# Designed miniproteins, single chains, continued (3), part 60

Each design is a single chain, and the fold is of that chain. pLDDT is the mean over its residues in the fold that is shown.

## One batch from the design tools (miniprotein)

Design m10074
Fold by ESMFold2-Fast:
Parts: C-alpha cells; sequence; structure tokens
Structure m10074 (fold): chain A 85 residues (1-85)
C-alpha cells in the first residue's frame, strides 16, 4: 500500500529529526512525497504540495533554521495526509 509507505517514511523522517539527523529526515520526507504522488496521483499530489508551501509561507517568520523548516514541513504534511480518505 502506497499510503502505508507514506506513513512509514513520515515516521522515519520524524525519528531522524528527533535524533538530529537532518539529511536522513530530508531523504524520508522526499520518499514520503514520492509515495504520496503514487497513491493519490500527480494532480492531487500537486494540490497538496501547493497547500504545504502556502502554509509554510504563512509561518515563514518562525523558520529560523533548517531544522525548524523540516519540523514545520513534516508537521504540515502529516496533518494533510491525516485528512486524506
Amino acid sequence: SHMEEVRRHLAEARAALEAGDLATAQRHLGLAVQALAEEVGEEKALELEEKVIEKLHEVKDKIKSPKEALELTLEILEEEVAKLP
């Protein structure tokens, strides 16, 4: 299941962030996005990407480091994935 793969990679990205491994977190975040596109199709994946970017732009003043950018991106993506049927 591609959704199972999405959830696995998001969980691995979260664990890597908590461990301070930003490179591993970025890798798993990318893999989660790829799996999401396979699950929902390119059109809906693009809509979700645009929504994540919009939400990140709304909180850009809180992004003071690469770690904070990854934490906020992961949080927003986790919320959007949770809303999928």
Scores: mean pLDDT 84

Design m10075
Fold by ESMFold2-Fast:
Structure m10075 (fold): chain A 89 residues (1-89)
Amino acid sequence: PVTQTFSAAMEERNGRMVAVIDAKATHPNDVFTVSARTPTGEEYEVESKLLADGNLQGILSDEVSKRVLEIMKETGLLPVVTATQRRAP
């Protein structure tokens, strides 16, 4: 599989953390894995989907979202989000 790394913006929506990645994929069936690393060194993975507008969206679980929001409030820093592209047939 081809691996490409994209930068993502992390935002809060109604208490959940959402990663939004402007990734223009060549295939509509491409699957992406989104990884979020906090300033404290914690790392969380979520598999995301490519939307019709070319953006990737990954939504973290409620538990992970709460933890990431706590760290953002304590540190004032956003987590680093990385998306890895995998080809799907």
Scores: mean pLDDT 67

Design m10076
Fold by ESMFold2-Fast:
Structure m10076 (fold): chain A 86 residues (1-86)
Amino acid sequence: RERLERAAEEALRLVEEAARLTGTEESRQMLESVRKGIELALEAEDARSYLGAIGHGLREFAARVAEIDEEAARLLEEAGRLLEEA
């Protein structure tokens, strides 16, 4: 439980930094969606599976962001890995 909460907290921090680097409205909307998704996932009985799905989505999004900002993409990839490995 604590491991999942710590991974979610770190992942959210990385997504926040990536959104700041890109500075777009789309990035802010993505951050808000991820934040809500993580909150709902942590309240679920099968939190690990839901967090893993969010992590996978972040890694797929990172591949697209890499063409715009490599550092933001790296942060999103790390956030996704943290959620999948928790």
Scores: mean pLDDT 79

Design m10077
Fold by ESMFold2-Fast:
Structure m10077 (fold): chain A 80 residues (1-80)
Amino acid sequence: MEVEEEMARVVEATRAGDVAAHEEALARLAELLATLPEEEQRAALARLARAGLEIAREQGLVSDEEAAELEARLEALEAA
């Protein structure tokens, strides 16, 4: 589960404010995503976007309403 492992590293580095670890994890994730089918890339990107929304909500950067709207759009994208 390489994609899931690198996604977890991105989320942890983001919460910790570790820019170097965040950049490294993003680079690894991008390499892994390039090897996957389009449907799996979309699923992984949607999961990353949801994790980013959760962090942004925790930090007060987005409202609960804005987060819910974006989550609905991500669900529609995954269904396409």
Scores: mean pLDDT 75

Design m10078
Fold by ESMFold2-Fast:
Structure m10078 (fold): chain A 96 residues (1-96)
Amino acid sequence: SAAARARAEKLIDDFLKETGAEGILSPEEREVLVDLLLEAERLIAERGISDTSQADELVDEVVRRYEEETGRKISGTLRAFLRALVQYRIEQLQEA
């Protein structure tokens, strides 16, 4: 949804600002990260993921599916950002 996309974009922009990583990602890489995060959030909700120990497996699955569907390889930098964002999101849900 548009609301889910806006939240994902804000989370990514806030994360990049807080980590001093603003400008490291191209606009195209930022859009890929938004798409990856939206898919990760869908799976978190669908599967009831509540433990950060599941973050690595979730990231691996999301990245693998994206690479299979698009033929595009995800860089280690994008994967690392996705991993940090997924962990942060699971931690937020645990505090709710």
Scores: mean pLDDT 84

Design m10079
Fold by ESMFold2-Fast:
Structure m10079 (fold): chain A 59 residues (1-59)
Amino acid sequence: GVTKEELKAAAQALLDAGLAASYEVGEDYIELRSVASGAVYTGTSPEELDRAAAAVASA
């Protein structure tokens, strides 16, 4: 499984890129709030979070 450190690093990278306004870390998941839309994205892996961010960025 993905570690909490990997999820935090992925979330922080999205914040640094200006794609997420905030994040919350759960036991084995993370929630991100989009800067552009205010939509909430939930992921259990860096790949899921990156795909969500890429979709927002390409809009």
Scores: mean pLDDT 71

Design m10080
Fold by ESMFold2-Fast:
Structure m10080 (fold): chain A 81 residues (1-81)
Amino acid sequence: SMEEIYKEIAELAQKALDSKDREERFKQLKEIAELIKKYLPELEEIAERIEELANDPTATPAEVFAALMEALLAIRKLLES
């Protein structure tokens, strides 16, 4: 269900934000982007942005936080529709 997908993405987002290891964080971001692309095609542009951050070694924790919050808010809006 969409609720299960939201929960999985939210858990991965929390792990990414809690991670102090850049490699582990990038792995979580890539997994989030793949889940969005597969199950939430309306949000593909957000997934592409997260994927870009996962492939950017200069990406800051603040940029990651902002992108993940945007993704979670967008998914929540879809759940409320």
Scores: mean pLDDT 83

Design m10081
Fold by ESMFold2-Fast:
Structure m10081 (fold): chain A 81 residues (1-81)
Amino acid sequence: MEKLKKLKLAKTAAQYVLDLLREGAPREVILRQLEALKKDGINKELVDEAIEAVQNGDRDRAIELVEKFLKKLDEEIKKLE
C-alpha cells in the first residue's frame, strides 16, 4: 500500500476514534480502534499515550492526544503531496 493512502486511512480511523471519544462510546470500543491504529506503527508514542489516557478514564487527555495525532498525520500527508 502506498504511504499516502495508508496515512489517509489512518486519518479516517483517527477521526472515528475522536468521534467515539466525544460521544462517550464504551472504553472497550475506543481501545479496540486505538490498538488497530497502533499496529500500523504511525506515531506510535502518541497512540500509546492515548490508549493510556482512555484506560485511566481521562477522556479530555485522550481527545487532546488524538487531535495531536490527527495534526501530525495532516503534516505528513502534506509532505507527500
Scores: mean pLDDT 82

Design m10082
Fold by ESMFold2-Fast:
Structure m10082 (fold): chain A 100 residues (1-100)
Amino acid sequence: MMEERIERLAEELLKAKTVEEKEEIVKRYREEGTSEKEIVLAYAKALAQKLNAKIYLKVNEDGNMEIKAEFYDAKYTTPVQTYPAAPGMKAGEEFVFEGK
């Protein structure tokens, strides 16, 4: 159930071409009861596919999300980007998303 919702939202986000289109998709999913954690995970999955990269997402001890991308074709890993964790995320949680 949760995984299916994340996959469906990620697919719609991947197809969206503008910021406004993405915001409208996310608003609809929030109105349908999608959690902020599920929205963040869907964005990470869509990003992996858009970048053709492996996305690593970790929640640190300070309650922030640390995100980095490892590009398959470029053999390059981005610097770690830090954002506030979404409601429902806990310190020590780690997620990996594959782009293909």
Scores: mean pLDDT 80

Design m10083
Fold by ESMFold2-Fast:
Structure m10083 (fold): chain A 62 residues (1-62)
Amino acid sequence: MLSEKEIVAAIARKELEELGASEEEIEAVVNVLLTQMLSAGELADAIAEEAPETARLLREHA
């Protein structure tokens, strides 16, 4: 079963790929999402510049 953080990480990966982020940048963001104990709001703030659509979804569901 995927955690909410894993689902968000998958969405962030897709959005970052569409924005043209490098594989290394995508892995760095995904690793932060999976390893840090962040609230939905803190997570949205952390990724807002690189994944604005994912950040918006996190704030709508927070």
Scores: mean pLDDT 65

Design m10084
Fold by ESMFold2-Fast:
Structure m10084 (fold): chain A 100 residues (1-100)
Amino acid sequence: SVGDRAGLALIEAASRSNGDDLAKINEAAEKSGYSENQSDLSSWSSQQVAQFTGVILRVVGEIEAGRLDAALDVLREGSATLPFITPDAVRAAEEAIREG
C-alpha cells in the first residue's frame, strides 16, 4: 500500500543515520531502558525510538485513511520537534506518498 511504502521510506532514510530497520527499532524500544549496547541505535534513547515509531504509525494511518495532507502535517511536525526525523527521511516519505 501507499502507507507501507511511505513507512518503509521513512524507516530506510532515518535508519541510514542510525543503522537499523523497523523490526530492530521496535525491538530496541522495548530493550533500551535496560541497555545502551544497541550498536544499531546506540545514539537513541528508548523514548526517542518510541517517538519515531509513533510518528511512522501516525503517518501510515493518515495515508491509509486517504488524508495525505494530514500525513504531511504529521511528518513536518515530527521533523520540527524530533531531530532524528531528518530532511532525508521527510523527502523519502513524501516521494513514496507521491508514487502511490
Scores: mean pLDDT 62

Design m10085
Fold by ESMFold2-Fast:
Structure m10085 (fold): chain A 65 residues (1-65)
Amino acid sequence: MSDLERGKLHYVKGLEALAQGRLDEAIALFEQSVAAFERAVAAGDERARPGLAAARKQLEALKAS
């Protein structure tokens, strides 16, 4: 599985955890998503940039709540 695919998988799982009210699990999954997308961008996969921005936005919103 690529870092782009890991980023997307963790992002989707984060959204699922958030929908279930599992805030700590959602935060951990979005942090894993950010880390995976950051690795993808560092490896030159520009397709990961929108996902990275989205995952960071989710973390910002959750940590502000």
Scores: mean pLDDT 87

Design m10086
Fold by ESMFold2-Fast:
Structure m10086 (fold): chain A 63 residues (1-63)
Amino acid sequence: KDAVIAQALKRAVEAYELRKNGGSLEEAIEVAKRAPGIGEEAARKIANAKSLEEAAQLAYEAV
């Protein structure tokens, strides 16, 4: 299960950084959804996170 959490955090960070650098909401959602266990609703929340800390917490809660 540690590998699932690690992938979720990695993809959440990638989604957050993409949004911070001007990427679209749709692109960030697709990045977050690439993590095992992250569904559509969780990916949307991660893509809309206001901080890296929030994105990481949402990823932990989703898996």
Scores: mean pLDDT 82

Design m10087
Fold by ESMFold2-Fast:
Formats: sequence, C-alpha cells, structure tokens
Structure m10087 (fold): chain A 63 residues (1-63)
Amino acid sequence: MEEELKKLANEILEKLRSTPIDQRVEELAKILGVDKETAEELFDRISGSTEEEAIKILKEVLK
C-alpha cells in the first residue's frame, strides 16, 4: 500500500507538471475528486513544498 500510494502521488505530480499553470488547480480537483476550494489549499501546500513533502501531502489525501 505504501508503494502504491507513492506511485499514485508521483503520477499526480507529473500530470500537474504537464498541465498549464492556470489549469492545475482544476486538474487536481478532478484527479482527487474534491471541490475547487480544497484543491486550491492542497495546491498551495504542494507548490510551496519540496517534492518529498508534496508526495507526503498527496499520500495523506489519498488515504
């Protein structure tokens, strides 16, 4: 489960990196199945974090 969550988190980060900046919050909301406000908060945390911290944040959300 730990490896699967890490793999999913990395795939989400790669999708966001390939998405235009102005569409990344909406894409994150669609991927995680959350509302736009929740996605905005998560995206702010991820954008201000190292790659390792971003993966931890996404793993917490995917639980």
Scores: mean pLDDT 78

Design m10088
Fold by ESMFold2-Fast:
Structure m10088 (fold): chain A 89 residues (1-89)
Amino acid sequence: SEVEKLKEEAKKLVAEKMGLKGDIKKIEEIEKKDPVTTQQAMMQALLVKEGEELKKKSSPEDAEIIEQKIEEYEKKLEELIKKTLEKVS
């Protein structure tokens, strides 16, 4: 399903941010221990990706606003990754 494809993409994006070189099996292990925070991180990762794709198709003025939102999503993603790693360590 499209939802399953989005979840797989999100896991890959989170794994890349964690320096796991896209190893989704490690993300799946983390998700089993801390599903809520991991799924929140996955959502932020998807928002970053969608924002980057939208930015490429946007005017310079709109791209600047989108970039600010991407930075907010990136900060939240980093916070959520740190939080879940502290729980599963």
Scores: mean pLDDT 84

Design m10089
Fold by ESMFold2-Fast:
Structure m10089 (fold): chain A 58 residues (1-58)
Amino acid sequence: MTPEEARELVLKARDARAAQIAAGLKGLSDAQAAEVRAVYERTGSKEAAAAYAAEKLK
C-alpha cells in the first residue's frame, strides 16, 4: 500500500467518526491533525495513526 493510499483511508475513516464526535468535541485541531499525520509518517501504520486520533478525542 502506498503512503498516499493509506492516508486517504485514514482520512475517510476519520471523517465518518468525526461526524459523530464533532457534535461534542468539534473534531481535531490543526495541531492534533498534524500529530496524527506525523504518527503515520513515522510508523507507516494507519492503525497507529487512528488509535492516536481516538485518544486525542477522549
Scores: mean pLDDT 61

Design m10090
Fold by ESMFold2-Fast:
Structure m10090 (fold): chain A 82 residues (1-82)
Amino acid sequence: KFDPSTVILLTGLPEDTTEEEVFELASEYGEVLDVYLPRNPETGKSLGVALVYFKSKEDAERAVENLNGRVVRGKRLEATLL
């Protein structure tokens, strides 16, 4: 099971973001075990946030350093360790 130190919070995602897209973005920096992307049930659009669960703390820290401030389709991401 995940240690909390291996989870990152992403905010500022485009509303058309998918779990697959978040997985691809994060997988460049480490082994991703799971992605949680909450959606509006009426529209199917993302709420602009995601939790990414990494295999190791080092992978999570690397992802935060590289994803924080990254621009995806005109929106700037914020990444923090949970």
Scores: mean pLDDT 80

Design m10091
Fold by ESMFold2-Fast:
Structure m10091 (fold): chain A 89 residues (1-89)
Amino acid sequence: PDDETLEFLRSQLPADIQARLSLEKLRELLEALKQRLPPEELINRAMELLGLSPDEREKALTVVRFLVTFSLTGSEEELLDALRAHQES
């Protein structure tokens, strides 16, 4: 994705995560998702990139789930629809 798409994705995350997640780190995490790594390894990569402690693992899980949704839909519009549906549940 281009920088505009990455900035949009980052803007959808909580403010504390946005402060920890540069566009370069977001690109690295998306590349890890493309490699089809095991879920535990993806969560560990997110924790490393975000500088999270073990007690903040739930934040890493939230980020990974969000990015997996993006990678599966392939578009900003489909991602927004998925997030809206999740909020209505």
Scores: mean pLDDT 70

Design m10092
Fold by ESMFold2-Fast:
Structure m10092 (fold): chain A 82 residues (1-82)
Amino acid sequence: LSEELLKEIDEAMERMQIAVGRTTMETHNMDVDQLLEYEIEQARQQAAEMLAQGVSESDAQKYLDRQIAFAREVAERIRREE
């Protein structure tokens, strides 16, 4: 895949995650900080499932680190749009 195409995919995924995050905030009456805490907790649980399924500790940690970084980025984008 070209780097240009990967960037377009990343931007589309970010827009989708922002929309999902906003819907979660509205549905559960959460502020953006509560959404961030929720997403980090979900990422931690998913990483634990990966370990239980036999994924290496290094790969599970990389997944967790990326998901936390992504959740923080989405929260910052929601703050900018509101």
Scores: mean pLDDT 78

Design m10093
Fold by ESMFold2-Fast:
Structure m10093 (fold): chain A 81 residues (1-81)
Amino acid sequence: MSPELQAEVDRGVSEIALSVTKTSMRKKADEETAKQAGRLAERLSKTDPEAAKELVEEAKKVAERFGEGGELVYKAVKEAV
């Protein structure tokens, strides 16, 4: 390839790598949030059943608002109670 064309290709590859990194960080944050929510729900189900029910209702609202990440949180909370 010409040096000019090679430089344009290298730029495109860098932009793709940055986009993939941002998506990966978002998925990891969602998974960690779901784990934390599940642990909280399990503790509340044993110590305060009413608070555990309220947490399930709030997690359902999160799922409706935030899509796939919210659905992970709702599933973790629902399975823990």
Scores: mean pLDDT 68

Design m10094
Fold by ESMFold2-Fast:
Structure m10094 (fold): chain A 88 residues (1-88)
Amino acid sequence: TLEEVRERAEKLVEELRKEAEKLLKEVDKLTPKEKTFEIVKWQMRAIGRMAELDVLMRQAKVPREQRDKILREMNEEIKKELKKLEEA
């Protein structure tokens, strides 16, 4: 259902947020090159999870307007975490 899809989106964002928080705690131990690489890997994982959610929404026959809204909201949260990582 649309409800289950929204719960899945929130759970994926929370998982990504926890991963970003963990990386932030370890960033001081990384070289600038290692930091860049870890941030890029986190960003690629975020993109992959958004793609997985889009497939799930399509299979659940979620209307395009609702799919676009959920992905946009998820992307906004991902951008906030990315900014924190880049500013660290």
Scores: mean pLDDT 85

Design m10095
Fold by ESMFold2-Fast:
Structure m10095 (fold): chain A 65 residues (1-65)
Amino acid sequence: GSGSLALLALGNAAQGKEATLAKQVSKEALARAAQVMGADEERAREIAEALLESSKKAGELIKSI
């Protein structure tokens, strides 16, 4: 919902772009994993965590430029 967008914007302003990316990827990864796993949120979360970590690492790499 709209609340999620506001939260992401605030996270970006407070901690930087990588924080916003990490939160957005977390939400999208959870939704994607849940869809693939047939709404098994417990299992989907394990996959989402791996995707979130990958995104956070990419964000740091870009920041190093």
Scores: mean pLDDT 61

Design m10096
Fold by ESMFold2-Fast:
Structure m10096 (fold): chain A 83 residues (1-83)
Amino acid sequence: MTQLADDEEKIKKGEELINKALKVEGVSDDAIKNASEEDRKKGYQAVALVVEKGEELVNTPEEKLSEDEKLAAEKYRELKKKL
């Protein structure tokens, strides 16, 4: 299995998450439509990575998290509740 296959899976997961979030929030997809294909793929990969990091952060004891990481974990929990 190559790194390319993992990247494609992350792009797909990121796209599904963004589509669900836009549907839930009633937000226009204009930003996605105005982005280049390359930027969209990078955005989807970034969203998938943020979700993976968010799950890791919420499962990490707060005492081991920095102030920024605690804020990120809280924002991720709020996002997950809306989805």
Scores: mean pLDDT 68

Design m10097
Fold by ESMFold2-Fast:
Structure m10097 (fold): chain A 71 residues (1-71)
Amino acid sequence: SELEELDRKMQELLEEGRYEEGLKLMAEFWERSFELVLEAAREEGLIRTPEEEEALRAQYEAALAKGKAAL
């Protein structure tokens, strides 16, 4: 999968000490994973309006920020 490939590349860069490139891929991984969550929520009818999409995005960004702070 695309996310699995990005995770693998990020891990390789970190193992090589290429932290700046690893952080860049982490940002791309975040963006890609959010789009998949958004699409799944739309397909299940969990979100139907722009306001609901923004609420989901805010929740996802908050969860990611907490995850980054824990690392």
Scores: mean pLDDT 74

Design m10098
Fold by ESMFold2-Fast:
Structure m10098 (fold): chain A 68 residues (1-68)
Amino acid sequence: MPSYEELLAEKKEEARRRAAELGLSEAQIEVLLTALEWEFREGKRLGLSLEEIDEALETLLDHLLATL
């Protein structure tokens, strides 16, 4: 069964791939990954489900990629 840690790892891989496609710098990628890790930790702390955290991380990723 997928774990919370597997979800985070998958989202980080998606973030790196999408950022590379957009030509983002390593510094911009670090900001993106740090934001995803923080959101993940907060969601887990609040007791959110895997599906709720997945949706929150995807929404954050889409927002950050539109603004970086």
Scores: mean pLDDT 82

Design m10099
Fold by ESMFold2-Fast:
Structure m10099 (fold): chain A 62 residues (1-62)
Amino acid sequence: SKLRAEITKLLQEIYKNDKKKGLEIGLDVASKIAEYINKRGKTLTEEEEKELLDFVKDKINN
């Protein structure tokens, strides 16, 4: 997915600049993905991937 690729790139850039912050955000993202999959039994929808991207962007600004 294009949105998932963008999330991955953002996480990699954060990790390169701040490994602790990148790891913490990465774990939060992984937790949210697991919750979506467990609740629906399927991979994320495009809307869920967009929400996840927005979540990562918000964490960068906080």
Scores: mean pLDDT 76

Design m10100
Fold by ESMFold2-Fast:
Structure m10100 (fold): chain A 101 residues (1-101)
Amino acid sequence: AREAAARRRVAALFSEAVSYILKAAYSDEEERKKYLEKAREKIEELERLREANADDPLVVALVDAAIAALEEMLERVEELKDDAVLDAFMAELDARLTAAR
């Protein structure tokens, strides 16, 4: 029950952060800054969740994979409005999250 709750929280925070990064990709400069700030807040919540679950290696691995993926998206935010780049990135991300058992 606790492990399932932690994993659901990671998935929810990750989904929200991805949503904000995608909104940033399709936004003007000022709106992009606001959405990227919201995405960074979700990454900080993931980091706190990692610390709270430091004794659970599976939750730690899942959070680390999620944060790494989100940081990669933040570096490539302007490329994400290209559907081919986004599709390739999401496929790689799904593989990485599946590997974090």
Scores: mean pLDDT 78

Design m10101
Fold by ESMFold2-Fast:
Structure m10101 (fold): chain A 82 residues (1-82)
Amino acid sequence: DPIVVAGVSSSSTAGVNKAISLAKKYNADAICVSPAVSQEEKDALKKEGFKVISSSECNSLLGDTIEVIGGGDDAGVVKGNK
């Protein structure tokens, strides 16, 4: 089964909320956070019940082929084939 991952690309309340919404909608396995995402924002994501992983760990999980299945500028959701 392909890994589904939601990501936060900007350190903003809007980006975090959009990532949570996308993760719930697509039943994401994890949420990837950039180094710009604060500890407070990471804790908010964890409180929603999601596994929060670094961008480098996320790239390892997604594999060589990535399909963008939703999102926009502040947050997105992608499907890997690893």
Scores: mean pLDDT 74

Design m10102
Fold by ESMFold2-Fast:
Structure m10102 (fold): chain A 60 residues (1-60)
Amino acid sequence: KDEEIDKELEEFEKNQVTHTELLRAKQLAGEPLPGPLVGEDDREMIERMRAEGVDVRVGA
């Protein structure tokens, strides 16, 4: 029973994580959003923003 629940939770979280990361990135860009964040580091978020071509300086 726990295994079945864990499987669904992982799939749900996997999809939610992507959306949450985008929302968090917008907050850093100066767009405040009323919502909870998952255990994601700002460093990882910045890395993805850079991959999308966003102007972000890290570790200069």
Scores: mean pLDDT 55

Design m10103
Fold by ESMFold2-Fast:
Structure m10103 (fold): chain A 56 residues (1-56)
Amino acid sequence: SAAREAKVEAVVARLRRNLSEADLAALDPGAVKTLAATMGFELSDEEARAVVARLH
């Protein structure tokens, strides 16, 4: 959905702004979900996997 895509893109953009390329490469879906929660985003497991796919 457009809302899911927008949410995934927002998290990807914020992670890219705040983390180095090495840190981004090390992120798994669990780590993404935890970091997104600290930024005010509640991600499903599918959304967390989508974020990882966009970062890799």
Scores: mean pLDDT 83

Design m10104
Fold by ESMFold2-Fast:
Structure m10104 (fold): chain A 68 residues (1-68)
Amino acid sequence: SADDLRLAAEHLKIEVKKLGEKYNMPEEKVQEYIDKIDALLAEGLATGDEVAFYQGMAALYQELKKDI
């Protein structure tokens, strides 16, 4: 559902902020991840393509792990 997509996006944004603080990630880099999450959420809500949304979220999490 749309609320499930919003909740998943919110959870990943919280994780980005926590890891960004823990590993002293630059503010602009933290904001880049947040913006990418918001873009994935907007696209998922517009298209209803939940598979594409969760694939994008998983890919962002993999990139986040490489940056720390």
Scores: mean pLDDT 89

Design m10105
Fold by ESMFold2-Fast:
Structure m10105 (fold): chain A 85 residues (1-85)
Amino acid sequence: EKQKKIEEVRKEAIDEAAERLGLPRSDVEKVYDIFVEEVDKYGPILGALRAIEKATEELGLSPETVHEALRLVMKKVIEEVKKLN
């Protein structure tokens, strides 16, 4: 139940960020996937910085756009997770 709800919230957060920024949903999803992988490898601070660099290079987005996409997704996920706990 909780795991499925978290997955749905992440999907909704990605969709909302994509609409607000005028980006394809696939690009925002890829940014988030890169973020999760780099954070797992390097920790939350260094992993976040590395994810912004990699997403910028791979997707041709500005670092500012990548940072804004991550902020929007994380904000939505954090708000919804707080409601579940």
Scores: mean pLDDT 80

Design m10106
Fold by ESMFold2-Fast:
Structure m10106 (fold): chain A 80 residues (1-80)
Amino acid sequence: KLEELEKKAVSPTAKALIRQAKSIEDLIKQGKLSSAKYHIDRMIELARKAVEGARQLGDEETAKVLEEIIKYLESLKEKL
């Protein structure tokens, strides 16, 4: 659930991605599915780059949280 990920998100990047995910849920509720898909794809790209950045710094905790966010976004996209 998104709320559980929000509690685990310490990094500014992870927090920003969770806020964007909430915005995407609002777009889905409004029936703006094409806009939601576009934003999901861009967020997944940004999150994957953030995972690599966190691993380069040895921050495995942040990398794991970002990977969980990516899984959430992928599952959300599959439901569209």
Scores: mean pLDDT 81

Design m10107
Fold by ESMFold2-Fast:
Structure m10107 (fold): chain A 93 residues (1-93)
Amino acid sequence: MKEKTLTFTTSGSGEHRLTVKVTNIGDKETKVTVYINGKQILPETTLKPGETKVFSTTLQAGQTYTITVKAEGEGKVKVDVYLDGQLLGTIEV
């Protein structure tokens, strides 16, 4: 199992929209699971080569969040993280 994290802090007050785009950029099938602060937000999902899964959730402002991406199998996964529609960071596992 491959695992990587991205930690970030939201600013201001109210709520922010988090969008996570998960793409298998490899040539083999892989299973991916995504967590925020230890809570599963994407259950184990099988991605074929070139397949993309997008999901969104709401986060509170003024807090620190850790996204954990777990990948199982021989595929390579690219995860693009957007906050309020702007690219915050990219993880590759």
Scores: mean pLDDT 85

Design m10108
Fold by ESMFold2-Fast:
Structure m10108 (fold): chain A 59 residues (1-59)
Amino acid sequence: GLAAEAAASPDAASGAAAGARASLEYGDVQNKEAAIRAAENGGGAAASAAAFHEGYRLS
């Protein structure tokens, strides 16, 4: 959940932010997958989960 992501390190937050930005850049359904991939590549599972959350919130 959001609280778990908030308790994560700033690195996880950075991954989530990168994922959200990727979502904005691609502007398509595929942007959610790109956001998740970007977060996983840079931030691991926690960042991936946060990016997925933000992707859904933005849509």
Scores: mean pLDDT 54

Design m10109
Fold by ESMFold2-Fast:
Structure m10109 (fold): chain A 85 residues (1-85)
Amino acid sequence: SAAARDAAFRRWLEASRKALETVRQQLKDPNSLTPEMLRLSKLVVRNVRDIAESIKQLATNPEVVAEAEEVIREAEELLEELEKA
């Protein structure tokens, strides 16, 4: 059903936002600024962007599309910060 599909998309967007918050917290920890950790953080953020892009393409509910677009923007901003680290 459409409602079940929207609920699944919102669950993935919630998980995505938690992943971005984890990366933001890691950027504040000097022990997480190793080249290996930065590489993993970039991979996580790119995966979040790709998930949100896929949800945006598949979703028909404007609220879900808007939530996905916000996650994409947050991921792109965080990726830019990681490239400078």
Scores: mean pLDDT 88

